# Ledger of designs, part 56: designed miniproteins, single chains, continued (4)

Each design is a single chain, and the fold is of that chain. pLDDT is the mean over its residues in the fold that is shown.

## One batch from the design tools (miniprotein)

Design m14046
Fold by ESMFold2-Fast:
Structure m14046 (fold): chain A 118 residues (1-118)
Amino acid sequence: MITLTESGGGTVKEGGSVTLSWKLSGDVSGVAVVGWFRQKPDEEPQQVAQLDMFTGEVVYGPEVAGRATISYDKEKKTVYLRLENLKAEDTAVYYGYAVDLATGKVYWGEGVQLTVLP
């Protein structure tokens, strides 16, 4: 069974930066895609970032393009999301995810709250 342990989040001032992370545990040999979604109150979930672990291809959501960086540390089995030049609109619960492309199964983290204050 694959599990995700998320960290980071909390309260940050507008214009600052934050690094969110999540660590993979268990058998990760089938994990081909990792990423982040965010959920704002009363809004549809937004894709923040996606990394293809075989090709290194990255995709960013339009709301964070140019401000977000996703990376993976293989030694630590940890996915990082760095957000720079934070806006109040970045306030959301951020969920890490991992996709096992062999099975089509998606694994989700429990979510971390990020609050951006003016």
Scores: mean pLDDT 82

Design m14047
Fold by ESMFold2-Fast:
Structure m14047 (fold): chain A 62 residues (1-62)
Amino acid sequence: PSEEELDLEVELALSLIQAVTAEMAGDRKTAADYYRKAAELSEQLGNTEEAEIYRKKADELE
């Protein structure tokens, strides 16, 4: 993998940690915002299916 891909993977992981943490805390809007960021990062990594999953999750939250 390239350094660029590794940076995106790290950013994705951090975004998902933030999304899950916010969701567990009942902060649906913050969770949705981080899931949308995770979707964008997943698209940049070429993971279209994962991006769709994260977008759906965000839409379900707000």
Scores: mean pLDDT 82

Design m14050
Fold by ESMFold2-Fast:
Structure m14050 (fold): chain A 77 residues (1-77)
Amino acid sequence: MTKEEIKEMLENAARAAELQSGARVEVEVGDDFKVRARITGTPEAVDFAESTIRVAVRYLSEKSGKPIELEIEREVV
């Protein structure tokens, strides 16, 4: 699994999380499979979106056989 494939799948998960929660989700995939997600919204929307992104990252780590480091920045309004 390439960096591009991980980015595409995480961007798809981010769009799904936004549609389901109403939060805004920005995802950046860095080198060495470091993922940064910025989630903005109400507390409930941020919690939902964070859980969705964490599930997606876990799935991708298991599928790729490589640990993906996830950093989440929460912006509650």
Scores: mean pLDDT 82

Design m14051
Fold by ESMFold2-Fast:
Structure m14051 (fold): chain A 77 residues (1-77)
Amino acid sequence: ELEEAKRAALEGLRRAREFILKYSTSEELKREAERIIEEAERRVEAARSVEEVLEAVAEAERALAPIGERIRAEYEA
């Protein structure tokens, strides 16, 4: 279960990276998102329980939320 949770989390982070690279027009937002995702990947890989994997994903989602809002604002402009 732990290895399965890690695999799923890493795949989710990979898809998030691809989305941001494809849809963001801001190099600054791309760099910030890359930093957040790389940190989350390290936390997921170092996790010793499913709970730690979920916590790492939740922290990443919280950190990426402002970036997601800015991408949405670009689309609404």
Scores: mean pLDDT 80

Design m14052
Fold by ESMFold2-Fast:
Structure m14052 (fold): chain A 75 residues (1-75)
Amino acid sequence: AEAYLEKGKEALAKGDYATAIGYYAQAIKLDPNYAEAYNNLGKALAEGGWLEDAELAYKKALELDPNIKIEKAKK
């Protein structure tokens, strides 16, 4: 699970939102309670323009870990 989270972060840093989303989805598939993967998925979705899906991902991250620091897309 963590290896996919790391690959997702690398793809996101390069602006490859589709690849980042794919890696975060794989992390979640391996660990459905992985709050950090949902948080990073939300950021990738928001930066890619999928704002509604980003909101749902952030909500799930907070439900799993109320103390998680939400990563927001830059304007």
Scores: mean pLDDT 77

Design m14054
Fold by ESMFold2-Fast:
Structure m14054 (fold): chain A 63 residues (1-63)
Amino acid sequence: MKEASLKILELMEKNPEVGLEAVDFAVELQRKVAAGEISEEEAAELIKEKIEELEAEARRKEE
């Protein structure tokens, strides 16, 4: 999660809309972990995948 948090902050600085989407997704995942719907490990993988998708989207917008 610490690595993901740093990437989210970087996205927020470079593309606030994309960064906010990542934050909202991370909050929803943490809610699901707290409710016992998914594990912390699953949440970490899901946020990592989401960040990779958002980084690709930000790259396309730079074009």
Scores: mean pLDDT 75

Design m14055
Fold by ESMFold2-Fast:
Structure m14055 (fold): chain A 85 residues (1-85)
Amino acid sequence: MKEELENEIARAMLLMATAVAVLLPGDPAEKAAFIEKMVAKLLPKLSPEEAARALREVADMLEAAGSPELRALAERFRARAEELE
């Protein structure tokens, strides 16, 4: 129960942080670096299955943002998600 709740909170925080970072004005490279830091901090709190799912959802948001830097990050997150499955 506590572990499941922590998993849900970590996933929600990661998705919200990604959405906010994508919507903020600024350099796409700085946005990518921020998102990578949030993934590194929050991903270890997730089960492998939830981590893979969260990485795919983050990648989808990054691709929708349309910048080349964020699309490159999305490809790296998709590859990492496949390794976790």
Scores: mean pLDDT 79

Design m14056
Fold by ESMFold2-Fast:
Structure m14056 (fold): chain A 67 residues (1-67)
Amino acid sequence: SLEKIREEMRKLAEEVIEKNKNKTDQEIYDAAKAELRKRFPDAPDSLIDAVIAEVLGEKKIEELKKK
């Protein structure tokens, strides 16, 4: 189902972001997009971008709250 695919994409995006958390936001975004395209070649770019934006936004907010 689409809901299951979105959940799997989000988990993969979180893993890639964690592996690249020492890099710039642009480099993290590029790495996450490349891995999502590789694992989910049929997913539209709009869905990939939305998933990455949601995960990156949540982590950025959490980091700001700790300052």
Scores: mean pLDDT 77

Design m14057
Fold by ESMFold2-Fast:
Structure m14057 (fold): chain A 61 residues (1-61)
Amino acid sequence: SLEELRERALEALRAGDRATLARLLAEMYQKASQAKAEGDEETAARLVEAIEEVERLWREL
């Protein structure tokens, strides 16, 4: 689920596991693209918001 992906991305960020974080972010981008293609604007927006949150926190470290 989106929440599970977000939590795993944050866990990878806290652990400094860049490989896992990069893979999870790629998966989230893929799911956002798929949701947008399917017309699920709400899910796409939520995934983009989660990606932006994780990327922002990564820049703050």
Scores: mean pLDDT 82

Design m14058
Fold by ESMFold2-Fast:
Structure m14058 (fold): chain A 61 residues (1-61)
Amino acid sequence: SPEEQLRAEAIRETRAAMDKIDAEGKAKGLSRDEVLDRMGAANKEIADRYRARLEELRAQA
């Protein structure tokens, strides 16, 4: 379903974002706190977009 696809996309996007932030943090020597802050911000942004798109899909039904 479109809802299942949207959830799968959000999960993949979250995993990719976490991996990228961790890799960049290691490469640039970022503090653990800075890495965790960036991960939190990315998670919030992805979750907010997921919820907005889910509501839009349900409004189209």
Scores: mean pLDDT 86

Design m14059
Fold by ESMFold2-Fast:
Structure m14059 (fold): chain A 85 residues (1-85)
Amino acid sequence: LEKKAEIIVDIVLENKEKIKSVKTSEERLKLLEELAKKISEATGLSFDNALTIAQTLAANIDKPREELIKLAKEEIEHQLKVEAE
């Protein structure tokens, strides 16, 4: 869990300037979809789950890395619970 959260946060932080520079909802969604694809490939999460995490982290992009890792972990844990019956 910790390693997956770190990988996700690092992918998002590598694109911090792009996330902060996008002006339209369409441009933001396209960027988040690109990040979600990278996250999915790196972690094995589904595209939809990766997209949700990318959206959460992008909304909190100015927070410290430690807080972003916490947010990513909380989202992964939530997704695992939703997958359970």
Scores: mean pLDDT 79

Design m14060
Fold by ESMFold2-Fast:
Structure m14060 (fold): chain A 77 residues (1-77)
Amino acid sequence: AVEEAEKLIEEGNKLFKEGRYDEAATKYKQAAELSEPVDPLLAARAYFNLAVAYEKAGKTEEAEKWRQKAIDLVNAA
């Protein structure tokens, strides 16, 4: 599960570098959901990357939502 989430983050990073922000967001969200029950700090990192991808896609309100989710997970861990 952790290795799968890390691979999804890497795939998201490649898409992000290509300017494919919506597709990168999809990979980051999958990584976050997969890691959340086993590694909340890894999930927080993925949710933060998701927020950044949404900001780049112009989805500012959604970006703020996922940034807050990442902060909440760090504070709960």
Scores: mean pLDDT 85

Design m14061
Fold by ESMFold2-Fast:
Structure m14061 (fold): chain A 58 residues (1-58)
Amino acid sequence: SEALELAREAAREQGGEVSDEEVRELLARDGLDEAEAAELLRARREAEASGVALDAPS
């Protein structure tokens, strides 16, 4: 959805490297539903689990 995509970009812009907890806080603060925040975090978790290099640990 557009709202979810916008929230993701806003969270990135806020800190560039924001933790999942911070992302959730920002989404809630902007007036977005927890459901959308959960979807965003779930998608990110899946991408990392799939081996996608989003923020690979050292």
Scores: mean pLDDT 57

Design m14062
Fold by ESMFold2-Fast:
Structure m14062 (fold): chain A 76 residues (1-76)
Amino acid sequence: MSPDVEEVLKKAEELFKEAIKLAKEGDLEKAEKLKKEALELYELYKLGLPPEKLPELEEKKKKLLEEFEKAKEEAE
């Protein structure tokens, strides 16, 4: 069922956004843990994608990683 695959992606995005928020709050250890969990869910989602969709997923993942690093740099 297609909604189950979309649910995995949504959970990965939600965990990544929470990690970014925690990084901005200065909780770097918890932020890194949630980032790792989000990346693991991206890998699960990737297993269900056709190879031609992988570059698009990798670009989206890269952008979230860049936002996470910016959040860490902005944390005081």
Scores: mean pLDDT 78

Design m14063
Fold by ESMFold2-Fast:
Structure m14063 (fold): chain A 66 residues (1-66)
Amino acid sequence: SAEEKYQEGLRLAAEGRLEEAAEKFKEAIALDPNYAEAWKNLAVVLARLGKPAEAKKYLEKAKELE
């Protein structure tokens, strides 16, 4: 489920496995494109990976869903 992928992403992010966390958040979004928290946490992880332009795009998507 989208929730399961999201929870996997949170665990990976907590472990510092940021690229793998981003992939799990993308999988959650693929299953539920209205999952605002997954868009938000993807943006956070991308910012931590040094990709601020991509992070901004995903944060804007999260805001549209709230």
Scores: mean pLDDT 86

Design m14064
Fold by ESMFold2-Fast:
Structure m14064 (fold): chain A 104 residues (1-104)
Amino acid sequence: SLTQSPSSLTAKVGDKVTLTNVASSDVKGKIAWFKQKPGEEKELLIYNTSKRAEGIDSRFSGSGSGTTFTLTIEKLVEEDEATYFSRELATYPPVWGQGSTLTI
C-alpha cells in the first residue's frame, strides 16, 4: 500500500511544500507523482522517483529511496492548487496513494 501525508494542507503563493509517500514494501524506485484538478485527467509530474516529465516546471522535484518518497513543490503559484497522487509501478495492478490536497 501507499500512504500519503499530509492528506490536506494550505499554503501561500511563494511557499515551498513537501508531500511524502510511504510504501508498505520496497517499490524499487518505481514511484510516480501526478497532479489532478477537479474534472481533469491526472497529469504526470515525476516518474522513477526523481525524473521530471517533459514540460514540467523545475519547481517540481522528487526524491526518495526504499519505502519513503517525497514530492517537493517550490515557489508555489495559484495554479498548483490541486490534489497530488503517488503511484507505484513495482506490482500489478499499479497501486495509487490516496492523494494529498493542496489549497493556496
Scores: mean pLDDT 84

Design m14065
Fold by ESMFold2-Fast:
Structure m14065 (fold): chain A 63 residues (1-63)
Amino acid sequence: PSEEDIKEALVKAGASPEDAERAAKLLVEADTASPEEARRLVEEAARLVGLSPRELTDLAHEA
C-alpha cells in the first residue's frame, strides 16, 4: 500500500491526520528497513496512533 492509503486507513481508525501522517511515514520506512529496525519503527508508529503493533500491521495490509 502507498503512504497515502495507510494514512487514510489510520484516520478512519480514529487517528488524528497529523499522527496518521507520521505513522504512515514510519511504516513506509519500515518496509525497506532491516527486520530489527522495522520492528522498532512499527512499535513507534503504533504508539503514535494508540494501536497495538499487530492492529497497526493488520490495518496497513488492508489499505
Scores: mean pLDDT 81

Design m14066
Fold by ESMFold2-Fast:
Structure m14066 (fold): chain A 61 residues (1-61)
Amino acid sequence: SRQEVARRLLQLVQAKLTDAALRALEAHRHLFSPEEYKELTDALRRKDYDTAIKILEELAK
């Protein structure tokens, strides 16, 4: 589900596994809005883990 994918992405981001997180996000792109997908990919590419964690915590609820 969307929430389970968000929880998995959160674990990857917390571990700073950026490439794995980006691949998992792309594989599940259809579960996210275009805005959510853009914000997450942009944050991960900048290595802005705090922003990515904030977004993923909201999505995992």
Scores: mean pLDDT 85

Design m14067
Fold by ESMFold2-Fast:
Structure m14067 (fold): chain A 63 residues (1-63)
Amino acid sequence: KLSEEEIKELEEKIKELEEKIAELRRKLEEAKAAGREEEARELEEEIGILEIELGVLKNLLSK
């Protein structure tokens, strides 16, 4: 059971993560278009980690 304050903090963090993921996805497309395979791989890894974190936070919020 989360307090109202904790729910608000989680919602803000979720929004920040969603925005960061969107920005990284843009950078990933640019890296792929430029043929920067190493940079693209690093961006894919970072996006994957953040998506896992986002999933955990959304799950926590649903309780």
Scores: mean pLDDT 83

Design m14068
Fold by ESMFold2-Fast:
Structure m14068 (fold): chain A 61 residues (1-61)
Amino acid sequence: SIEEAKKLLEEGNELFEQEQYDLAIEKYKKSIELAPEGSFLRAQAQANLNQAEAKLRTKEA
């Protein structure tokens, strides 16, 4: 559902703020899977996923 996708996006954002980028990536991927294709929510989750992956590679990886 859209509500579940939003909750996963919020959980991912909390993990991102804690610098737990690997766990944030997991949440963002699940949010993308549940968000409708072409939705603004899916686009936001995708952008946040890309940012978390970049952070993991440059800071944590």
Scores: mean pLDDT 82

Design m14069
Fold by ESMFold2-Fast:
Structure m14069 (fold): chain A 70 residues (1-70)
Amino acid sequence: SMEEEREKLTEEVAKELVEAGLPEEEARKYAREAAENYAKALEAKAAGDEEKFKEYLEKAGEAQRRAAEL
């Protein structure tokens, strides 16, 4: 399910951010934001909405970049 995919991606991204030096709580917050936008991107792609796919994919990347600026 998309919820399971979102949870798995959240865990993977959070692990990478913690390994990069972020506190676990902050890493999970940014990981959840990135995973949520990535899940929405996949849903848009499945619906054939290429523009929303690109939009949500960009938002997922922005969440990851904001975490790196802390």
Scores: mean pLDDT 75

Design m14070
Fold by ESMFold2-Fast:
Structure m14070 (fold): chain A 77 residues (1-77)
Amino acid sequence: MLTPEQLERVLAEVEKALKEDPNNADAYLTLGRLYYQQGKYEEALEYFRKALEIDPSNERARQLLAEVERDLEAKKA
């Protein structure tokens, strides 16, 4: 679990990376993982999908997307 201070720091680093390169798949993967850890599954899905749009061969993004989709369906049920 990230502390609020660690979360703010990671978000700032990702924001900077995306401002330098909006097609940074790893930055979107990091955002998706952060939102997933916070229980924000819908936001996590958006970021993992964005990472896959940029790099369709990213197996980790594909795995995390499937995991979040399963968790989101369980939450809706």
Scores: mean pLDDT 78

Design m14071
Fold by ESMFold2-Fast:
Structure m14071 (fold): chain A 99 residues (1-99)
Amino acid sequence: RARELAEEALEEARRAKELAKAGKGKEGGLAAARAGGLAAEAAELGGEEERELAARAGREAAEAGTLAAKAAKTAEEAAAGAAGAIAGIGAGITAGGEL
């Protein structure tokens, strides 16, 4: 279960990054926030290997959220990107890393 959540988080974070690069700041930010949440859950439930994968997913989510915020054209898009970055950072910390 924890490994599945960490793998899903990593896939979602990568999708969020591609959405942000395509100029879809809102979709990218929301996907990054979801990835961060999944990574945090995986870190709480998993052992050492799952926590390492969750930390990586959290870092990818934070990067995706930051890119989404930079691509934002509205305050709503910027807020979604910032939420994604914060969620990713939080997941990384929960998994035992600062990013």
Scores: mean pLDDT 74

Design m14072
Fold by ESMFold2-Fast:
Structure m14072 (fold): chain A 73 residues (1-73)
Amino acid sequence: MEEAIKGLEEIQKLIEEGKYEEAAKKALELAEKYKEDKTVAAAALLGAALAYEKLGDKEKAKELVEKAREVKE
């Protein structure tokens, strides 16, 4: 859990720094690593969605939001 929280904090920091490509990559890696933890996986997918939205990839962002919703529900 602690490593998952650190991963989510790192993704947020990357987004704050404008490193959207790196944030998206790290978020997707975190979602895969913690795929069995629905809360962490959903949070990571939402982080990736935000990063893709910032990159202008609205279609990919929408797909990731929908995937996060499915994992959480």
Scores: mean pLDDT 82

Design m14073
Fold by ESMFold2-Fast:
Structure m14073 (fold): chain A 61 residues (1-61)
Amino acid sequence: DKLERLLKITEELAKEELPEAEAEVFRGKPIAVVSPKDSAEALAYIPKLEEIVKKGYEKLE
């Protein structure tokens, strides 16, 4: 319930705050859930992802 709302908000924020090329990596995926195939790419985005998740959580309140 609360987690599902957080994931939707976080995905929307990722599409809004990240450049299109970066947002494509997470299109249709919860921000924290990437395949092992995408793990190396995801490492470069960890600081951004952490900030987006935090913002999503604060917005969820």
Scores: mean pLDDT 55

Design m14074
Fold by ESMFold2-Fast:
Structure m14074 (fold): chain A 60 residues (1-60)
Amino acid sequence: MTIEEALARAREALAAGDAEGANRLVALGSIQMAEAGASDEELQELSRRARELFAELLGV
C-alpha cells in the first residue's frame, strides 16, 4: 500500500463513519511500507497526512 492508497482508503472509511477502520488502514500502510524498507521521511509523511485528514474530517 502506498501513502496515497492508504490515505484514500482512510478517507473512504471516515466518510462512512468508520474511524477505527480508517486508523487500521493507515497503520497497515505504515507497517507494509516499513517492512518494504520505506524511509523515515515516507513514514512521517503518511502519519502527518493521516493526522491532518482525521482532524479535518472529524473536527479534532
Scores: mean pLDDT 79

Design m14075
Fold by ESMFold2-Fast:
Structure m14075 (fold): chain A 98 residues (1-98)
Amino acid sequence: MEEARRAVEEAVRRLEEILEEAARKGALSEEEAREAAEAIRENVEKALAAREAGDLSSAAAHATAAALVAIATANQITDEELAERINEAALEIVRALE
């Protein structure tokens, strides 16, 4: 439980760093990177809140929503390394909340 929260926070932090790097390299606009980071963080916070409330179905739905935002963002990136790192972080978010 504490471990799941730590794993999710680490995955989100890594994803935010990758999005910042993508914006810096011009693979995403600064606005696209910011909007993706905000949407991912919002859904992760909702997933954690649902999990604490014992609503595992809502927690899974919000975790999936966060992952889908990350995957959609990765699909906009031509840099295969950056896209792969984003997809990996998205999967870690889902796994950490299982």
Scores: mean pLDDT 83

Design m14076
Fold by ESMFold2-Fast:
Structure m14076 (fold): chain A 57 residues (1-57)
Amino acid sequence: MLFVAIAPFPKTSPETLALRPGDVVEVLEEVDDDWVLARSVRTGETGLVPKRYLAPV
């Protein structure tokens, strides 16, 4: 399912995915209650992002 970033998220570690507001991502897996593994549609990069930064498209 596709989601859109609602806020900027900086790359804080090698495992995280940097987001800009309006970036569309595909959620691949829920890692825990706060984090998902997602792929950026724009860059093709995969990484962890906080669920609270994403809204359904």
Scores: mean pLDDT 81

Design m14077
Fold by ESMFold2-Fast:
Structure m14077 (fold): chain A 58 residues (1-58)
Amino acid sequence: AALDALLAALEARLAGLDPAARQALLEEVSARVNAVLAEHADERDGDALQAIVAEALA
């Protein structure tokens, strides 16, 4: 799935970063995911939510 590919890419990037850079990236990703999910709070389909999150992170 597109989300799985993005998570794998994030894991690869995180492996090369120091702890402070990892924390900053995770906070940025979390903020974008939360903003997108808040805009789609009425969406009930988990697959649709995964697609929305994957698109926001791409």
Scores: mean pLDDT 72

Design m14078
Fold by ESMFold2-Fast:
Structure m14078 (fold): chain A 75 residues (1-75)
Amino acid sequence: MDKEIEREILISFARMYIGLAKILFKQGKYEEALEALEKARELIKEAEKAGAPKEEVEELRKEVEEGKKEVEEAM
């Protein structure tokens, strides 16, 4: 059961960091937004290793990549 709980926590934290990155981006804090997206990417990777659903992992990865592109284009 530890893997299921770990997976849920990792996904929740990844979503939190993606949300934080969007807020930081709106405030013009581009470097901080990029850091939050990098943390989300690592959490998604750990969630995938813990058996998170592929569809959810791919959706979150897409959000991180789109967010990174927007931040880098705004810097």
Scores: mean pLDDT 84

Design m14079
Fold by ESMFold2-Fast:
Structure m14079 (fold): chain A 56 residues (1-56)
Amino acid sequence: SEDDIIREVARTLLEAGIIDEEVARQIENSPSLAEAAKISGLSVETIRGLALSRGV
């Protein structure tokens, strides 16, 4: 689901030290991939690719 993709990307970026815990929470609470992309500064394509690489 899109929620699973959003959560996995937030976790991945936090683990990599790219974002802090506050931004990770904002991404995880995003209602859509488009909003998650806006908050993270990534494209929707990049978000989908990251989640797929993590088995989501």
Scores: mean pLDDT 81

Design m14080
Fold by ESMFold2-Fast:
Structure m14080 (fold): chain A 58 residues (1-58)
Amino acid sequence: SMEELERARKEEYRLNREALETGDREKAIRSASLALNVAAYELFGDEKALENARKLIE
């Protein structure tokens, strides 16, 4: 849903910001993974990509 996509984008931004501030490699990787899955969903309507994004938010 659009709500889930917006939530994923917000978490991507947050994780990226925290990674820049703390040097946390794990957060940087999670941010990049969220970005890729969001892009796959936006470009192809890939529901599995949206599910992956949801798991990364948890």
Scores: mean pLDDT 83

Design m14081
Fold by ESMFold2-Fast:
Structure m14081 (fold): chain A 75 residues (1-75)
Amino acid sequence: KPLSPLERIARDLAEDFLTLFQLYPKEEALKMLKEVLKSLTPEQAEIFKRHLLDLLERFYPEYVEEVKKIIDEAL
């Protein structure tokens, strides 16, 4: 079933964030995460959170707990 435009944007943003974790030091990537969360609606932030955490569990499991805490504190 095709994704809604909102779901697609949130998914693409989460995938872009994996690239940021590859290119930037962890501390800088987490700072950028906090800024992005401020720009999202609550609905976008929830979809972004679910998809980003799923991707992080697969590729960067060491980051899951810290990212989850940051998103939960921002919401």
Scores: mean pLDDT 77

Design m14082
Fold by ESMFold2-Fast:
Structure m14082 (fold): chain A 69 residues (1-69)
Amino acid sequence: MKITDAEIDEALALIWLGIAKSDVENGADYKEVAEFLRKVAERAEASGLTDVAEQLRKMADEYEKKAKA
């Protein structure tokens, strides 16, 4: 089975997304979580993982909105 850098980046991005969701549920700072997810999304997009990057940015937007509320 061929494992590429892009596949590794995708797997890491999905793992971090799960961790971020758990942290938010446990009362983590929404703004910090949103900022973190934006950085991970930027890395995913640089690796050509556009769908993953869009999902991460969407979650970051939701968390940022909650931080402003």
Scores: mean pLDDT 73

Design m14083
Fold by ESMFold2-Fast:
Structure m14083 (fold): chain A 50 residues (1-50)
Amino acid sequence: SMAKLKEFWDRLEALSARLTETTGAERERLQAELSATYAEMKAFLAELAA
């Protein structure tokens, strides 16, 4: 759904903003969260395309 895509996009933007303000181990944690969120979005898009 469009609403779910917007939720993924909003989460990615929020994580990107937080990455700008962090360093070290916390930055690595946020990077992992961003990667996981992106993977969830790709899986959702693949399901829609099937």
Scores: mean pLDDT 82

